# Ledger of designs, part 13: designed miniproteins, single chains, continued (5)

Each design is a single chain, and the fold is of that chain. pLDDT is the mean over its residues in the fold that is shown.

## One batch from the design tools (miniprotein)

Design m16417
Fold by ESMFold2-Fast:
Structure m16417 (fold): chain A 72 residues (1-72)
Amino acid sequence: SSDAQRTARGLRAAAEAAKDPRAREGLLRASEYAEQGDGEMATEAAREAFEAAKSPGDRALAGAGLYGAENL
């Protein structure tokens, strides 16, 4: 769906902006799952990114991604 594509693009953009490699990896995996329409796995990957994030900026990026994935 267009919503899944929009969420996937948001997750990919967040991954590109993220500084922590573990947060970046989790957001990239979340983007791939979102593109496939797998909201459950996208949410899990985004949650891993949020938990791995060490900076406030990376947490904000991963948190926004998690919220988007949960609403798929």
Scores: mean pLDDT 84

Design m16418
Fold by ESMFold2-Fast:
Formats: C-alpha cells, sequence, structure tokens
Structure m16418 (fold): chain A 71 residues (1-71)
C-alpha cells in the first residue's frame, strides 16, 4: 500500500539523516522510492503497463547514472 511505502521511505530517510554513510539505509530509501514510483505510474497510466515498465527502467538508469556521477 502507498501509505506503508511512504512510511518506509520516511523511516529510511531518518536513518540516512542520522548516518549519511549508512549504505543499508540508502538502499532502503532507494527501494522504497522505486516502489512508490511504480504505484504512482500505475495510477497515472492504468491502460499502459508497458509504458509504466519503461518509465521505471528509465528512472532506475537515471539513479544509477546519478550515483556514478557522485563518485
Amino acid sequence: MKAELEERAREAFARVQADPADAAALQALRDAALELARLLLRERYPDDPELVERLLAELEAALAAAEAALL
């Protein structure tokens, strides 16, 4: 459920704020954010599951590129 994913994201974000080097907290935040994006895209494009999957793949690629650029 969306509200539970938002709560998980808030929890993970609080852990990241307490310890920005906590890789597990960063991973949990990323996973929660991607699940929230999936729900929002399904709600926005209920008639086009192929588009939803493509947009999620683009988001994952963008996140990977951003992570690489920060190195």
Scores: mean pLDDT 75

Design m16419
Fold by ESMFold2-Fast:
Structure m16419 (fold): chain A 63 residues (1-63)
Amino acid sequence: AKVKLLDGTSVSVGDKVTVEGPEIPEPIEATVTGVDGDYITIDKEAPKGAGVFKDGVPVGIVV
């Protein structure tokens, strides 16, 4: 899935993130596979609008 990063956040390829949202019954653990400016790619599929968290801190939203 593609994720839009929040202002002032940074993540690196290989970082572990959790994807959570009302349409997701269980939190999805994913790995960052790409970084392109304000966008990252993760190795899991997720619905648009789901929140992306690193160590419980919001870092982005699935787009």
Scores: mean pLDDT 78

Design m16420
Fold by ESMFold2-Fast:
Structure m16420 (fold): chain A 65 residues (1-65)
Amino acid sequence: MEKYVFEGPNLKVTLEVEGDKAKATGEGGEMSERLAKGAEEGINKYGEKGLEMAKEILRGVAEAL
């Protein structure tokens, strides 16, 4: 299982990936929860491509906050 954490002042999203399945947890408010849910759904639907896209989006959001 691979684990990725994206954290900013008002954002914390943890991605746990095992093969083509993912579980995401958002902490720090509704935005983190929605981003985690979207990342989880994208990775479970698109596999590795979904993971790469989720990582880039979450990194950008965390850096922008």
Scores: mean pLDDT 78

Design m16421
Fold by ESMFold2-Fast:
Structure m16421 (fold): chain A 66 residues (1-66)
Amino acid sequence: MKPLTGEQVQQISDLGRQLKDAAAAGDMEKAQQYGQQLQQLLIQSGYSEELAQQIVNTVLTHGLAR
C-alpha cells in the first residue's frame, strides 16, 4: 500500500463529506454523483474496485444511519 498524498487525502475527505451530507439530506442524485467521484478517486489512488465500492457504501450507510 502506497501512502496517499496530502492533496489526495483532502480530495477524498471533501468528497466523502459531500457524499455523506447529500445522503443524509436525502439527495440521492447528488449522493450518486459524489459517490462515483469518490470511487474513481480511490481507484486512481491505488485502492481496488471492491475496496473503493465498500468505502463509498460505508459513507452512504453512515449518512443514512446517522
Scores: mean pLDDT 75

Design m16422
Fold by ESMFold2-Fast:
Structure m16422 (fold): chain A 74 residues (1-74)
Amino acid sequence: SAEEIRKKALEEMEKLTAEALAELERRGDQAAADALRATYERIKKELEELLKKGELTQEKADLYLALLIMAISA
């Protein structure tokens, strides 16, 4: 279901974001940590809007996960 796709995507994203934020905060890189938080919050809102519109698919969820991974890697 679309709800299950969202739940699974958010669980994966939360874990990746928490690990990346912990590393950035250990390094004292507050600017990068703040930017990553902002990116994650935006992605979460976009997934919720797609779910509300009935447009959330596995392919779109996977795309947003890839975007988050790219943001973490930058």
Scores: mean pLDDT 86

Design m16423
Fold by ESMFold2-Fast:
Structure m16423 (fold): chain A 85 residues (1-85)
Amino acid sequence: MEEIEKVLSKLPKEVQEVIREGKERLEKILKEDPKNYDAIYKEYKETLKRVMEKAKELNLSPEEVQLAVEAMELILREIIKKSEE
């Protein structure tokens, strides 16, 4: 959890907002049906697509794009770990 927030703090606020909204949607899916992996991965893919579109609009550096992807991967890993519990 702390690692995700640390990575997010290095990104523009607009990118942080898209990632946080995606995390909330993933957590909602997890709460409603923890074993619905299809829904979890579908929402992850859609959020990643929105993050990449926002990165392009803001002309993010390759380093910032990598941080955004890393934050998304950390979120997915946390969601999947919780689904297995």
Scores: mean pLDDT 82

Design m16424
Fold by ESMFold2-Fast:
Structure m16424 (fold): chain A 73 residues (1-73)
Amino acid sequence: AAAADAENARRAAREVYETAEKLGHLSPQAKEIAEELRRAAEDPADPVATSQKIAEGVERLERLLAEERARLA
């Protein structure tokens, strides 16, 4: 169970940072979020810490997406 939870958290972090990396071409802040999530996914550490970084990354990425949508619309 714990191993599956850690793997799921890493996969979620990877998907989020890949999205943030694509947005990094548009925003340096998105690139910083992507790098932070990438380090969380690569760190063979605490799955709780990884889940928290995912939550923080998602919140920050959602704010950037709202700003990009406002700019592009």
Scores: mean pLDDT 67

Design m16425
Fold by ESMFold2-Fast:
Parts: sequence; C-alpha cells; structure tokens
Structure m16425 (fold): chain A 60 residues (1-60)
Amino acid sequence: SLDEFAAFLSKTTLASIKKLFEESRDSPNFEALANALLSKLDAARRAELTPFIEALLAQQ
C-alpha cells in the first residue's frame, strides 16, 4: 500500500528515494503517485524531494 511504502521511504536515505523516483519517472501515473507519496512524508523530506520531483517532471 502507499502508506506502507511511505513508511519504508521514511526509513531509507534521500539518495535511495531519489534513485527510486528516477527509475519510475516514465510511468504513466508517475506525477499522481509521486504527489501522493510526498503528501505522506514528513515536512523536511517533502521539502527536499518536492523540487527534485518537479525537476524530473520538467525533463519528460
């Protein structure tokens, strides 16, 4: 589930999370999924990852 996945992401490094998003960026539901995951992360991680996700979306 998204909640279990968000909990897993909260326990891993930012570098690993960024790599996972890079590997998934071409998915047809990537934007919706990334936004849903960001909403389940703590404020500090969300602040770090939001610009990164926006950059990935701009590259497609």
Scores: mean pLDDT 75

Design m16426
Fold by ESMFold2-Fast:
Structure m16426 (fold): chain A 96 residues (1-96)
Amino acid sequence: SVEELLERFDEFLENFPFDLTPEQLEEVRELLRRLAESGLEVDELTLLRTLHVLMRLMVEKKASLKEVIEYLLENPEKYPAVDKELLEELARLASE
């Protein structure tokens, strides 16, 4: 679940092959907190795949979470593994 992922986020990061800045890390933690509070039912594998793409692009582009979400929404054909409906919900939550 999203709540379980949030509680174990540090363990998830230990297996993530890229180094986020402290600011980028706080953005992702806040997004996950908002997602958990929203009560949205999200498939864990879909969420993990989407987060992996988001976090990788944040590191590669040296960009904020919001900038990466906007980039993915504008380029859906480049990242078919990212669920569009979930991404649109994450975009809404990131703007709050």
Scores: mean pLDDT 79

Design m16427
Fold by ESMFold2-Fast:
Structure m16427 (fold): chain A 82 residues (1-82)
Amino acid sequence: MVDLEVEIEESLALMFIAIGKLEVSRAETNEEKIKALEWLIEQLEKFLAKLETFPESPVRKRAIERIREELERAKAELEKLK
């Protein structure tokens, strides 16, 4: 059951990543891109914090690794816009 909850959280995080990437793509100005990336970073950090409260499992490890990779990409893109 806990692994199902982890998979649901991973799925939600992936949806937020898709939304964040779409908002960055649709942004007309650097200020709008920065806001979209900052929102995405905040959401991904919240998902990581929640996932880290679940018991350790291979499913949790995979979810955390995936979200961390996307978080690092979002942070790198944000730094390019500063």
Scores: mean pLDDT 84

Design m16428
Fold by ESMFold2-Fast:
Structure m16428 (fold): chain A 62 residues (1-62)
Amino acid sequence: GLSKLTQQQAQDALAVLIEAAKEHDQEAEYYAMRLVTSGFEPAPSASKLTVEQALAIIKAHS
């Protein structure tokens, strides 16, 4: 479950997924929503993760 994510992993992934969701990436929007509803907030600085890396981290904990 998403509860197995570290705070840092969740914040970094969410920052990337929110930006991808603005570009109408439905998969990124879905996982961004799941992180937000689980109480995570996006990192305040730009993440070094790609969208693919962010999705891989989230899926590994889903």
Scores: mean pLDDT 76

Design m16429
Fold by ESMFold2-Fast:
Structure m16429 (fold): chain A 90 residues (1-90)
Amino acid sequence: SEKAKIFKEAGFSEAVSEEMAKLNPLPLEDARVLAEVAKELGVSEEKLLEVMKEAMKKTKEGGITAIEAFEEVLKEKLPELYEAFQKRRD
């Protein structure tokens, strides 16, 4: 998986990178930015995976897209990562 490769290249463990690739709704270029910024800010792989799992749960509950759910959970749980991620995408 290209998404799994992005997380592995950023320095996440193989098992977590594969799990993140399954849960991450972002396009490849946005996933790369997220992975790079998360590592720069010292965000743990455990915490980022937790955010992705929570976002997927919100997506399954309905009323919101996978990307919207991910951005909302990221903003709530990891606001510094959310702000840096948005700034780097712009």
Scores: mean pLDDT 84

Design m16430
Fold by ESMFold2-Fast:
Structure m16430 (fold): chain A 98 residues (1-98)
Amino acid sequence: SKTQYLAFELLTNPSPVYAVELAIALLTDDEAFKTVRRIFPDLPADRVQAAILLVDYAETLAPSTAKPHLKNARASLKAGDTDTAITSLRTALKILRG
């Protein structure tokens, strides 16, 4: 699956793009979340907490232009606003892809 591919790519070639794509995938798809947790067993069992960890990881790798959008996504996830978080993550992804 695309989710399995992205997870293995993140393990072998760490990139903020793969981390952000995985965060979006697990927030939008229950099967994607199960797949990500099988590949990363140390991820939190809670979907939102798992997404926050991926966003935090992406922020450590991201250029300064993407960081504000990743911080906004994190804040929205903490507030329980998943839709706003996904919008911010998609904006960060556009910046990261060039």
Scores: mean pLDDT 85

Design m16431
Fold by ESMFold2-Fast:
Structure m16431 (fold): chain A 79 residues (1-79)
Amino acid sequence: LSAEERRLLEEIQRLAEQIQQLETRYLQLKAEADKVAKGTPEDAEKKGAKLQNEADQTRRQIEELARQLNELLAELEQR
């Protein structure tokens, strides 16, 4: 592998790890929202909205990093 290909592979690996961490976070936020929904109506309303916003933000970050990952994979494929 060339130095450029190694750098691309390292960056791809780093992005893949970040995406996996964020996906784990997204699932945790969804699980917490489910637990809050099974609790009191007051907690479901206030804490549920906050958890949903955090989940939505995390999903957007995953989409952004996945786009970057796909661009790097395409660059590597062209070589």
Scores: mean pLDDT 81

Design m16432
Fold by ESMFold2-Fast:
Structure m16432 (fold): chain A 100 residues (1-100)
Amino acid sequence: TIEELKKEIEEIVENTLEQLEKLLEKVKTEDLSDKELGEIAREARDLAVETDNKLEELFKKLKEAGMPEAEIEKLREEYLKKLQEKLEELAKAVEEKLKK
């Protein structure tokens, strides 16, 4: 159902945000080398790509289930904004540590 697909999207987004938050906390609390900071940045990018691919598959299923494209676009924009804000916060934290 549309509601089941929406719940799955929400769970994927929340799980991704939780994983990014753990990476952010590690950057803030640990004395990490430039190599380790680079590895965290790569892990965050890989996670973002994987999440985007999963979300696109679910948005396609929402369209097939009869959800209007305008409503899907609003949902996409809302979740992408949340993910982008967390990714930007993580990128800033990594950049600040690399300047030391």
Scores: mean pLDDT 84

Design m16433
Fold by ESMFold2-Fast:
Structure m16433 (fold): chain A 60 residues (1-60)
Amino acid sequence: SMQEIFELIRELFEHAGSDQAKTEELLRQIGELLGEEFKEDLVALLKNRPAIEAARKKLG
């Protein structure tokens, strides 16, 4: 479901930079579900922390 996909993305952002093994596993699952291009876009977003923090503020 879409909710499961969003939850995987949320966990990815939560663990990025602190747990490499968990981050790699979550990226693998996202790549399998949505494709490698989407996974690469998420990796680029994780590299840009200011953009991620701006998006997070809009969620609550």
Scores: mean pLDDT 73

Design m16434
Fold by ESMFold2-Fast:
Structure m16434 (fold): chain A 78 residues (1-78)
Amino acid sequence: DAIRAQELRDSAKKAKDLADKLESEAKRLEENATLAEKTVSKEVADELKKKASNLKQEADFYSGVADALEDQALKLER
């Protein structure tokens, strides 16, 4: 069913877009952590790194969801 395959791809795109957003935010926090380590303290840098790590885990989750939805869409087109 082409319609169902397209719906799965649209959902996969939304999950991928969310993963990309979370990954960008994590990278920003890692850059801020590097700056904080040099200008403020290691403790502040460690807090920012922990937040970045949490966002990366969420990004990985949504990336996995996107991959699963894309795989299902491909199977429906066979």
Scores: mean pLDDT 84

Design m16435
Fold by ESMFold2-Fast:
Structure m16435 (fold): chain A 68 residues (1-68)
Amino acid sequence: SATLEAAKAELERIAREEMERNPDDPFLALQRVVLRLEELVRERGFSREERAALYDHLIATMAALVRE
């Protein structure tokens, strides 16, 4: 859905910002992004399946940011 795709884009932005704030601590950056993901799920009423898709997207995004 457009709402889910917007949330994925927002998580990518948040992940990049948290990595930039915490360049020496990617685990702390990940924790902060996870808290924001759970906030987005609550705020936007995402289903369990949509929440799982957001976690999958977050894992892929954080892995890419750590390597590149």
Scores: mean pLDDT 85

Design m16436
Fold by ESMFold2-Fast:
Structure m16436 (fold): chain A 56 residues (1-56)
Amino acid sequence: MTDAIRQAAVDLALELSKTESPAAAVQRAAQYALDQGLSNDEVSAVAREAVARLKA
């Protein structure tokens, strides 16, 4: 279940980056993951993955 939430959060960051700054998109995705009950370590992993994908 956590993997599905992590993927949804990363996908949210990529979608929001089309209209918002990459920093704002990553922050919204991290907040979504926190609201879904992910641990701090998992939220950090989501933010790092989203940043890596936005740079690629």
Scores: mean pLDDT 78

Design m16437
Fold by ESMFold2-Fast:
Structure m16437 (fold): chain A 90 residues (1-90)
Amino acid sequence: MPSEETKKQVREEALPHVEEAMAAWRQGDVDAAAKATADYVKQSAEKNGLKVPDGSMFLAEMALKGGIRTGDPLAAERAVRAALSGSVPK
């Protein structure tokens, strides 16, 4: 199992970039924006030696879509948490 410290490190690295991406794409294609930011979280997790299951990526995309549509400032945090919920060491 990945340690809580590893998950925290991925979250701290990804969260600012996810928040910036969400702000940049807020008025564009919501589905494309959500997928691109979720893919960024996956890449950050994989760089830190974690595998992210497709189910966790689906939950991350849903969290981002909701946040972009509602302007929820916690959407980025929820998306990163969702992506990491099922992550395992590579």
Scores: mean pLDDT 70

Design m16438
Fold by ESMFold2-Fast:
Structure m16438 (fold): chain A 92 residues (1-92)
Amino acid sequence: VPVDEKLSAELKSLVKEFYNLLMELEETDDPTRFSTLLNQLKKTAVQLYQKTEDPELFIRLQMILYSKDPKLPSKLKSALEEVRKEVLKKRI
């Protein structure tokens, strides 16, 4: 069952924000801009984690959002790994 089927309207809004931030990260070649967007992405991810109360739901959501993109760049993979670490840090 897809994670989005369990999401409230509020969570869908946060998912849209998360996706928009990732698209901007994909488009930017400026390391300063990348760092700023990564920090915003981490903040949005923490909010998603708090709303779902389940880190697995957040991880599944990330996988579902990118499952359609076989061209996911290495820089986005690194950004998603940093985001995951930030979410895990929230519980530890």
Scores: mean pLDDT 66

Design m16439
Fold by ESMFold2-Fast:
Structure m16439 (fold): chain A 73 residues (1-73)
Amino acid sequence: MMSENAKKAADKLRNGTDKVEEPYVSGESESKEAQQVLADIFYGSAIFDVPLENLTVTTGSGKTGTVTVLPPP
């Protein structure tokens, strides 16, 4: 569930970085909320194999974004 679907979303980020990055930065006024939504997606699926602390997301276009997530109990 979380590894397959969100890995697909993360792969879309790397395949269509120019498009997905724009929504991430488009909400400059609400970038905090956009980061939280992305963190939740990456956290629930990409981090299940890693210690839930910090994630650095680097896209195929060379853009890097740091995401901090909290492990829910």
Scores: mean pLDDT 45

Design m16440
Fold by ESMFold2-Fast:
Structure m16440 (fold): chain A 90 residues (1-90)
Amino acid sequence: SKEELEVIEQLQKLAQNLEKLKEELEKIKKEHKDSPEIVKATEEALKALERIEEIVGSSNEPLTPEQLEQIREELETIKKNLKKIEEVLK
């Protein structure tokens, strides 16, 4: 449907921003290596990014609905961990 196509386009735009997010997360982890909470949250977010990269990198065809749903779940994991990092840094 048109709505599904719009969601796919939004996910593709997010994928382009994931490389920058990965660099920022690695920087935060290095700068706050003495904070177990930040280290754990950055590691969980980086692991979720790696799973998104595996899904996108392994596909020679358009992403399936199941793959898109997995990407959404991994993005939610990233969001939750970013919120944890923000709360610790406040």
Scores: mean pLDDT 76

Design m16441
Fold by ESMFold2-Fast:
Structure m16441 (fold): chain A 96 residues (1-96)
Amino acid sequence: SEAKKYLEKALKYVEEAIENAQRGDFDKALESVKKAQKYLRKALELTTNPKARELLIQASEYLDKAIEALKNGDFETAIEYLQKAKEYVKKALEEL
């Protein structure tokens, strides 16, 4: 499905954001999180399953928290939030 393809792209960019944050690369980590948000929003627009939608909303909230942590220079907390976002995207993929 198209939603699944967008979630796979979102997952890839969350993983890139984690790698960039682990290197302390603020600009690249932030860019990767924003790309993950873009594809997650596209997937959410195509998703009608209520359980999958709830999981994607949780993933979106963790991406927002990761951006806030990055802006505060807290890469460790940002990585934790990105790992949570990754977990919720994977759970949503199982529901689709």
Scores: mean pLDDT 90

Design m16442
Fold by ESMFold2-Fast:
Structure m16442 (fold): chain A 78 residues (1-78)
Amino acid sequence: KGEELLKKIVEKLKELGLDEDADAFKSLYEELLKQGESEKDAIEGSLNAIIHSLKTKGDEESAKKVEEIRKEALEEFK
């Protein structure tokens, strides 16, 4: 279940041209799971890190699109 959602998020990030951010998201998600985080918390934390990185670089448009991806992903856990 979490693996399918992970794949969808990675594909969405790549569709936005954020290939490096997609790779960073996957790596951070796997790291957070190793640390004992739930799938939901690992997805939320990983996407929050990507959003923060994009905002820090001044890429506010991409950050907003990733916030939409985060919202849709978190709805899957309701």
Scores: mean pLDDT 83

Design m16443
Fold by ESMFold2-Fast:
Structure m16443 (fold): chain A 92 residues (1-92)
Amino acid sequence: SRAQALADRLRANPDASPEELAEALRAALEAGLAQAPSRREEVLLAASYALLLSRILGRPLDEVIDEVAARYGLPRSEIREAIREIEEELAK
């Protein structure tokens, strides 16, 4: 899975810079999007990427969402809704 690939990279390079982690996340996102069977999974992948990238780089979440939406042709509203779902799940 994409999550497993990201976890493996983080374990291999625990002292990796935020920039190196951002590049690894982007590569994992693009690989995941190529294999995503539905729009819903594309949106969830993009949402997960935007949330993690915002936290790693300390960038405003809305700016990252706008960039991801524009780059991959995904709706901003659906990405934002998916982020809320992910954050609610993580809060449990």
Scores: mean pLDDT 77

Design m16444
Fold by ESMFold2-Fast:
Structure m16444 (fold): chain A 74 residues (1-74)
Amino acid sequence: KKIEELKKKATLYENKAKAYREMADGLQAIADYNRETIGDEAAELNREGADVFQKKADSYEEKAKKIKEEIEKL
C-alpha cells in the first residue's frame, strides 16, 4: 500500500518537473524573441521566470529521486 502511494508521488513529481522544465524553455524562447523585437525589459522578466521554473523543475526531480531511493530500501 505505502509503496504504491510513494510510486504515485514520485510519478507526480517527475511530471511536475517535466512541466516546469517545458515552461522554463518556453519563457526563455519568449525572452530571446522579446530582446530582439520589444527590448531588454520584457526579455528580463521572462528570463527571471525561466530561472524560477528551472529551479522548481530541479527541486521536483530531487524529490522524485529521494522517493525512488526510499522505495528501493523497502
Scores: mean pLDDT 81

Design m16445
Fold by ESMFold2-Fast:
Structure m16445 (fold): chain A 64 residues (1-64)
Amino acid sequence: MHETGERAARAGRGAAEAARQLGVSEEKRNQAIHYGELAVEAGRAGDAERGGEYAEKAGQVLGV
């Protein structure tokens, strides 16, 4: 995975973990994880811009 894709994946995982600790609903946490997975896939495909957008969506779902 490229550096950018790895950063996006790490951001998604961190946001999901923080949401668990803050008591965010399971549905929202699952949605954030889904966006994180899409960010990783975009990074693997070389689409760093789309990967960043998915990471931002994961954060928005978690309210951060």
Scores: mean pLDDT 70

Design m16446
Fold by ESMFold2-Fast:
Structure m16446 (fold): chain A 78 residues (1-78)
Amino acid sequence: MLTEEELLKIYEETIANDPDPRARLTAKAVLALLKKYPGKFLELVEKITAEHEKLGKPPKEAYELLEEMRKVVPELGS
């Protein structure tokens, strides 16, 4: 599994180098949440990923995370 530090580096690289502006906005939101909730964000993402794989659809926590992302980067939602 990726560590929080490894995820931080990946998202910083995405913000700097990704040609897709939507990918950069998403990376910016994830990076902001990683910095705001260290340790808690990674644990939440792990739980969401495991439940998504198990259910074949996003769990409730995935929608809650999306709302938190919209609070830090409003451009991700209307």
Scores: mean pLDDT 68

Design m16447
Fold by ESMFold2-Fast:
Structure m16447 (fold): chain A 91 residues (1-91)
Amino acid sequence: MKVSIVAFDESGNLVDYIQEEGTKEKIEEGIRKMIEKIKKEDKVTVSLSVSGTPEDAKEYAELVKKLAEEAGLEIVSEEFTGNTANFVLKK
């Protein structure tokens, strides 16, 4: 499986990025680490994009949403465009 996940703050600064080709478990670990970085940011909102095949983008978008909500982040917006899922997360 191949997926790219990128997080930017409201000023357009890169918070974190993941580009993985591997197991679901490795990608999940990467997502958990990204969420922990987002929680440590002093920014109100973070934009997060998940890109891959349409199937991978959907699957990992749902995983990001689940892990973000479990971590206490609010999903302010959610958009799916073909092979990309975009979120705005708020602390």
Scores: mean pLDDT 76

Design m16448
Fold by ESMFold2-Fast:
Structure m16448 (fold): chain A 81 residues (1-81)
Amino acid sequence: MKRIVAEFHGPLGERVSRVEIDVDTGEVRAYGDPEGAAAVLARLASLPASSSAGQKAKAIYDYAKSIPGSTVSFRVEEVPD
């Protein structure tokens, strides 16, 4: 399976360390403090149910850019079945 991994830097990175999006299922996992993780998940929950992994990644990017001094880096990981 493939997943998109988002890693955060700056003020948002202090609250959220990592977000994983499964490309096949659309499942999202957020890691960090509970408030920061919940904020990212709430942002994604506002998207239509038909949203692709790419659309979810864009929402994460837009959220990170809305917080001054914060950035996000994306990578794709391949996980064995």
Scores: mean pLDDT 78

Design m16449
Fold by ESMFold2-Fast:
Structure m16449 (fold): chain A 87 residues (1-87)
Amino acid sequence: MRAELLALERAHRDEILDELSKRLGVSREEAEEYLIEIEEKYENGEASKEEIEILNEVKERYLAFHLAVAREVWDEEQLALLEEKLK
């Protein structure tokens, strides 16, 4: 299931980048570079309030996605274990 999780993570990353690219009026590639730039600025204490808000929004969405995927995987594993125990 690792390949499926990586595919879902990539699809979600593409979705976040697509939304950011539309909001900034740039390409997805430029949006990705922009996020990296904000992260570097944040580490150096140079990030603006607006840049920190964007970074936090992206991190919150990424965390929410990981929690949702984990819950789905847990539900599938729980169902499989329950079916095995009921045999």
Scores: mean pLDDT 68

Design m16450
Fold by ESMFold2-Fast:
Structure m16450 (fold): chain A 95 residues (1-95)
Amino acid sequence: MLTKEELLELAREIVEKLRPFLTPGQRAVVDRLLAEMEASTDVEEARRLFLGIVGIAFDAATPEQADELYAFLREKVKDDPELVAYIDQLRALRE
């Protein structure tokens, strides 16, 4: 299972890569979710917040960016079967 610190680092990398493609509203939401992850003392809450950021990232991405993001995330979370399953579901919902 990924630690809160690993999830937060990964979330920051995703937000940095996609920030130019986010609407002002999406930017406000991801910044709030990042702040909530940083303040959280519960890894399951951090995991939920991380998945929220991933969902917004997929919504903002072009099909090509979504494929790249999906491949990147699957590699980064490969040792966490629950996160793998949720990321697969988030990608599938956006076909």
Scores: mean pLDDT 82

Design m16451
Fold by ESMFold2-Fast:
Parts: structure tokens; sequence; C-alpha cells
Structure m16451 (fold): chain A 81 residues (1-81)
């Protein structure tokens, strides 16, 4: 990511995950804790600090993103899409 992500920018990825046909069903087949760990690792590989990741995750939870979709949201934000 060329710019530090915000919770509001990641909410756009969460909405995209919700709007993508079959995405929720695909993620329901995965371990939510493992997908969250993969999402955090992807953001770390993109050069985002742990402090920034912790703040984003906290803000996403406060904005109503369910735990099962936190990992998918972080992966979508860190991925090549």
Amino acid sequence: MPKTPTAESLLAYYKAVLATPGSIAAYQKLDPAQVLAEGIAALQQAGISQQTIDLIVSQLRQAGVPDALLGPTLLAAAGPD
C-alpha cells in the first residue's frame, strides 16, 4: 500500500467482500482465526506497522465488522486487488 490504510478505507473492502457472490460462503469454510492471522501477516509484509494494524482491527470491530470477516477484509486490502 503506498499510503497508510485507515479503518474507513478498509470498510470499503469489507463492503466489497459482502457484495462479492460466494465470498462469505468461501470464508465460512476457513478458520476465522487463521484468516485473521494471514491478513495481519499480509499487512506486515506490505510494511504496515503492528501499531497501525492493531488500531485498524479495533476500529473495524467498533464499526461492526464481524470477527469472521476481519481477516478477509485485511487480506483484500493487502492483496494485489
Scores: mean pLDDT 72

Design m16452
Fold by ESMFold2-Fast:
Structure m16452 (fold): chain A 66 residues (1-66)
Amino acid sequence: VKIGGGGAGDVYAIAIKEGDEVTVHFFDTKEEARKYFKELVEKYGLSALSLEASEVAKKAAEEAAA
């Protein structure tokens, strides 16, 4: 499992990559996104953090904000 977060404008996203599947969750506030991200880090550990997943989340937030 790989996880990453990103934001663009007023849109925040958390990406979860499990094998070949990528799930993106969108949040209206940075606080909600941070809370969810902390829960994922608690569940999967810091080793699950991925720059690639963070880039996916940022691009998804940019698309949603445009």
Scores: mean pLDDT 81

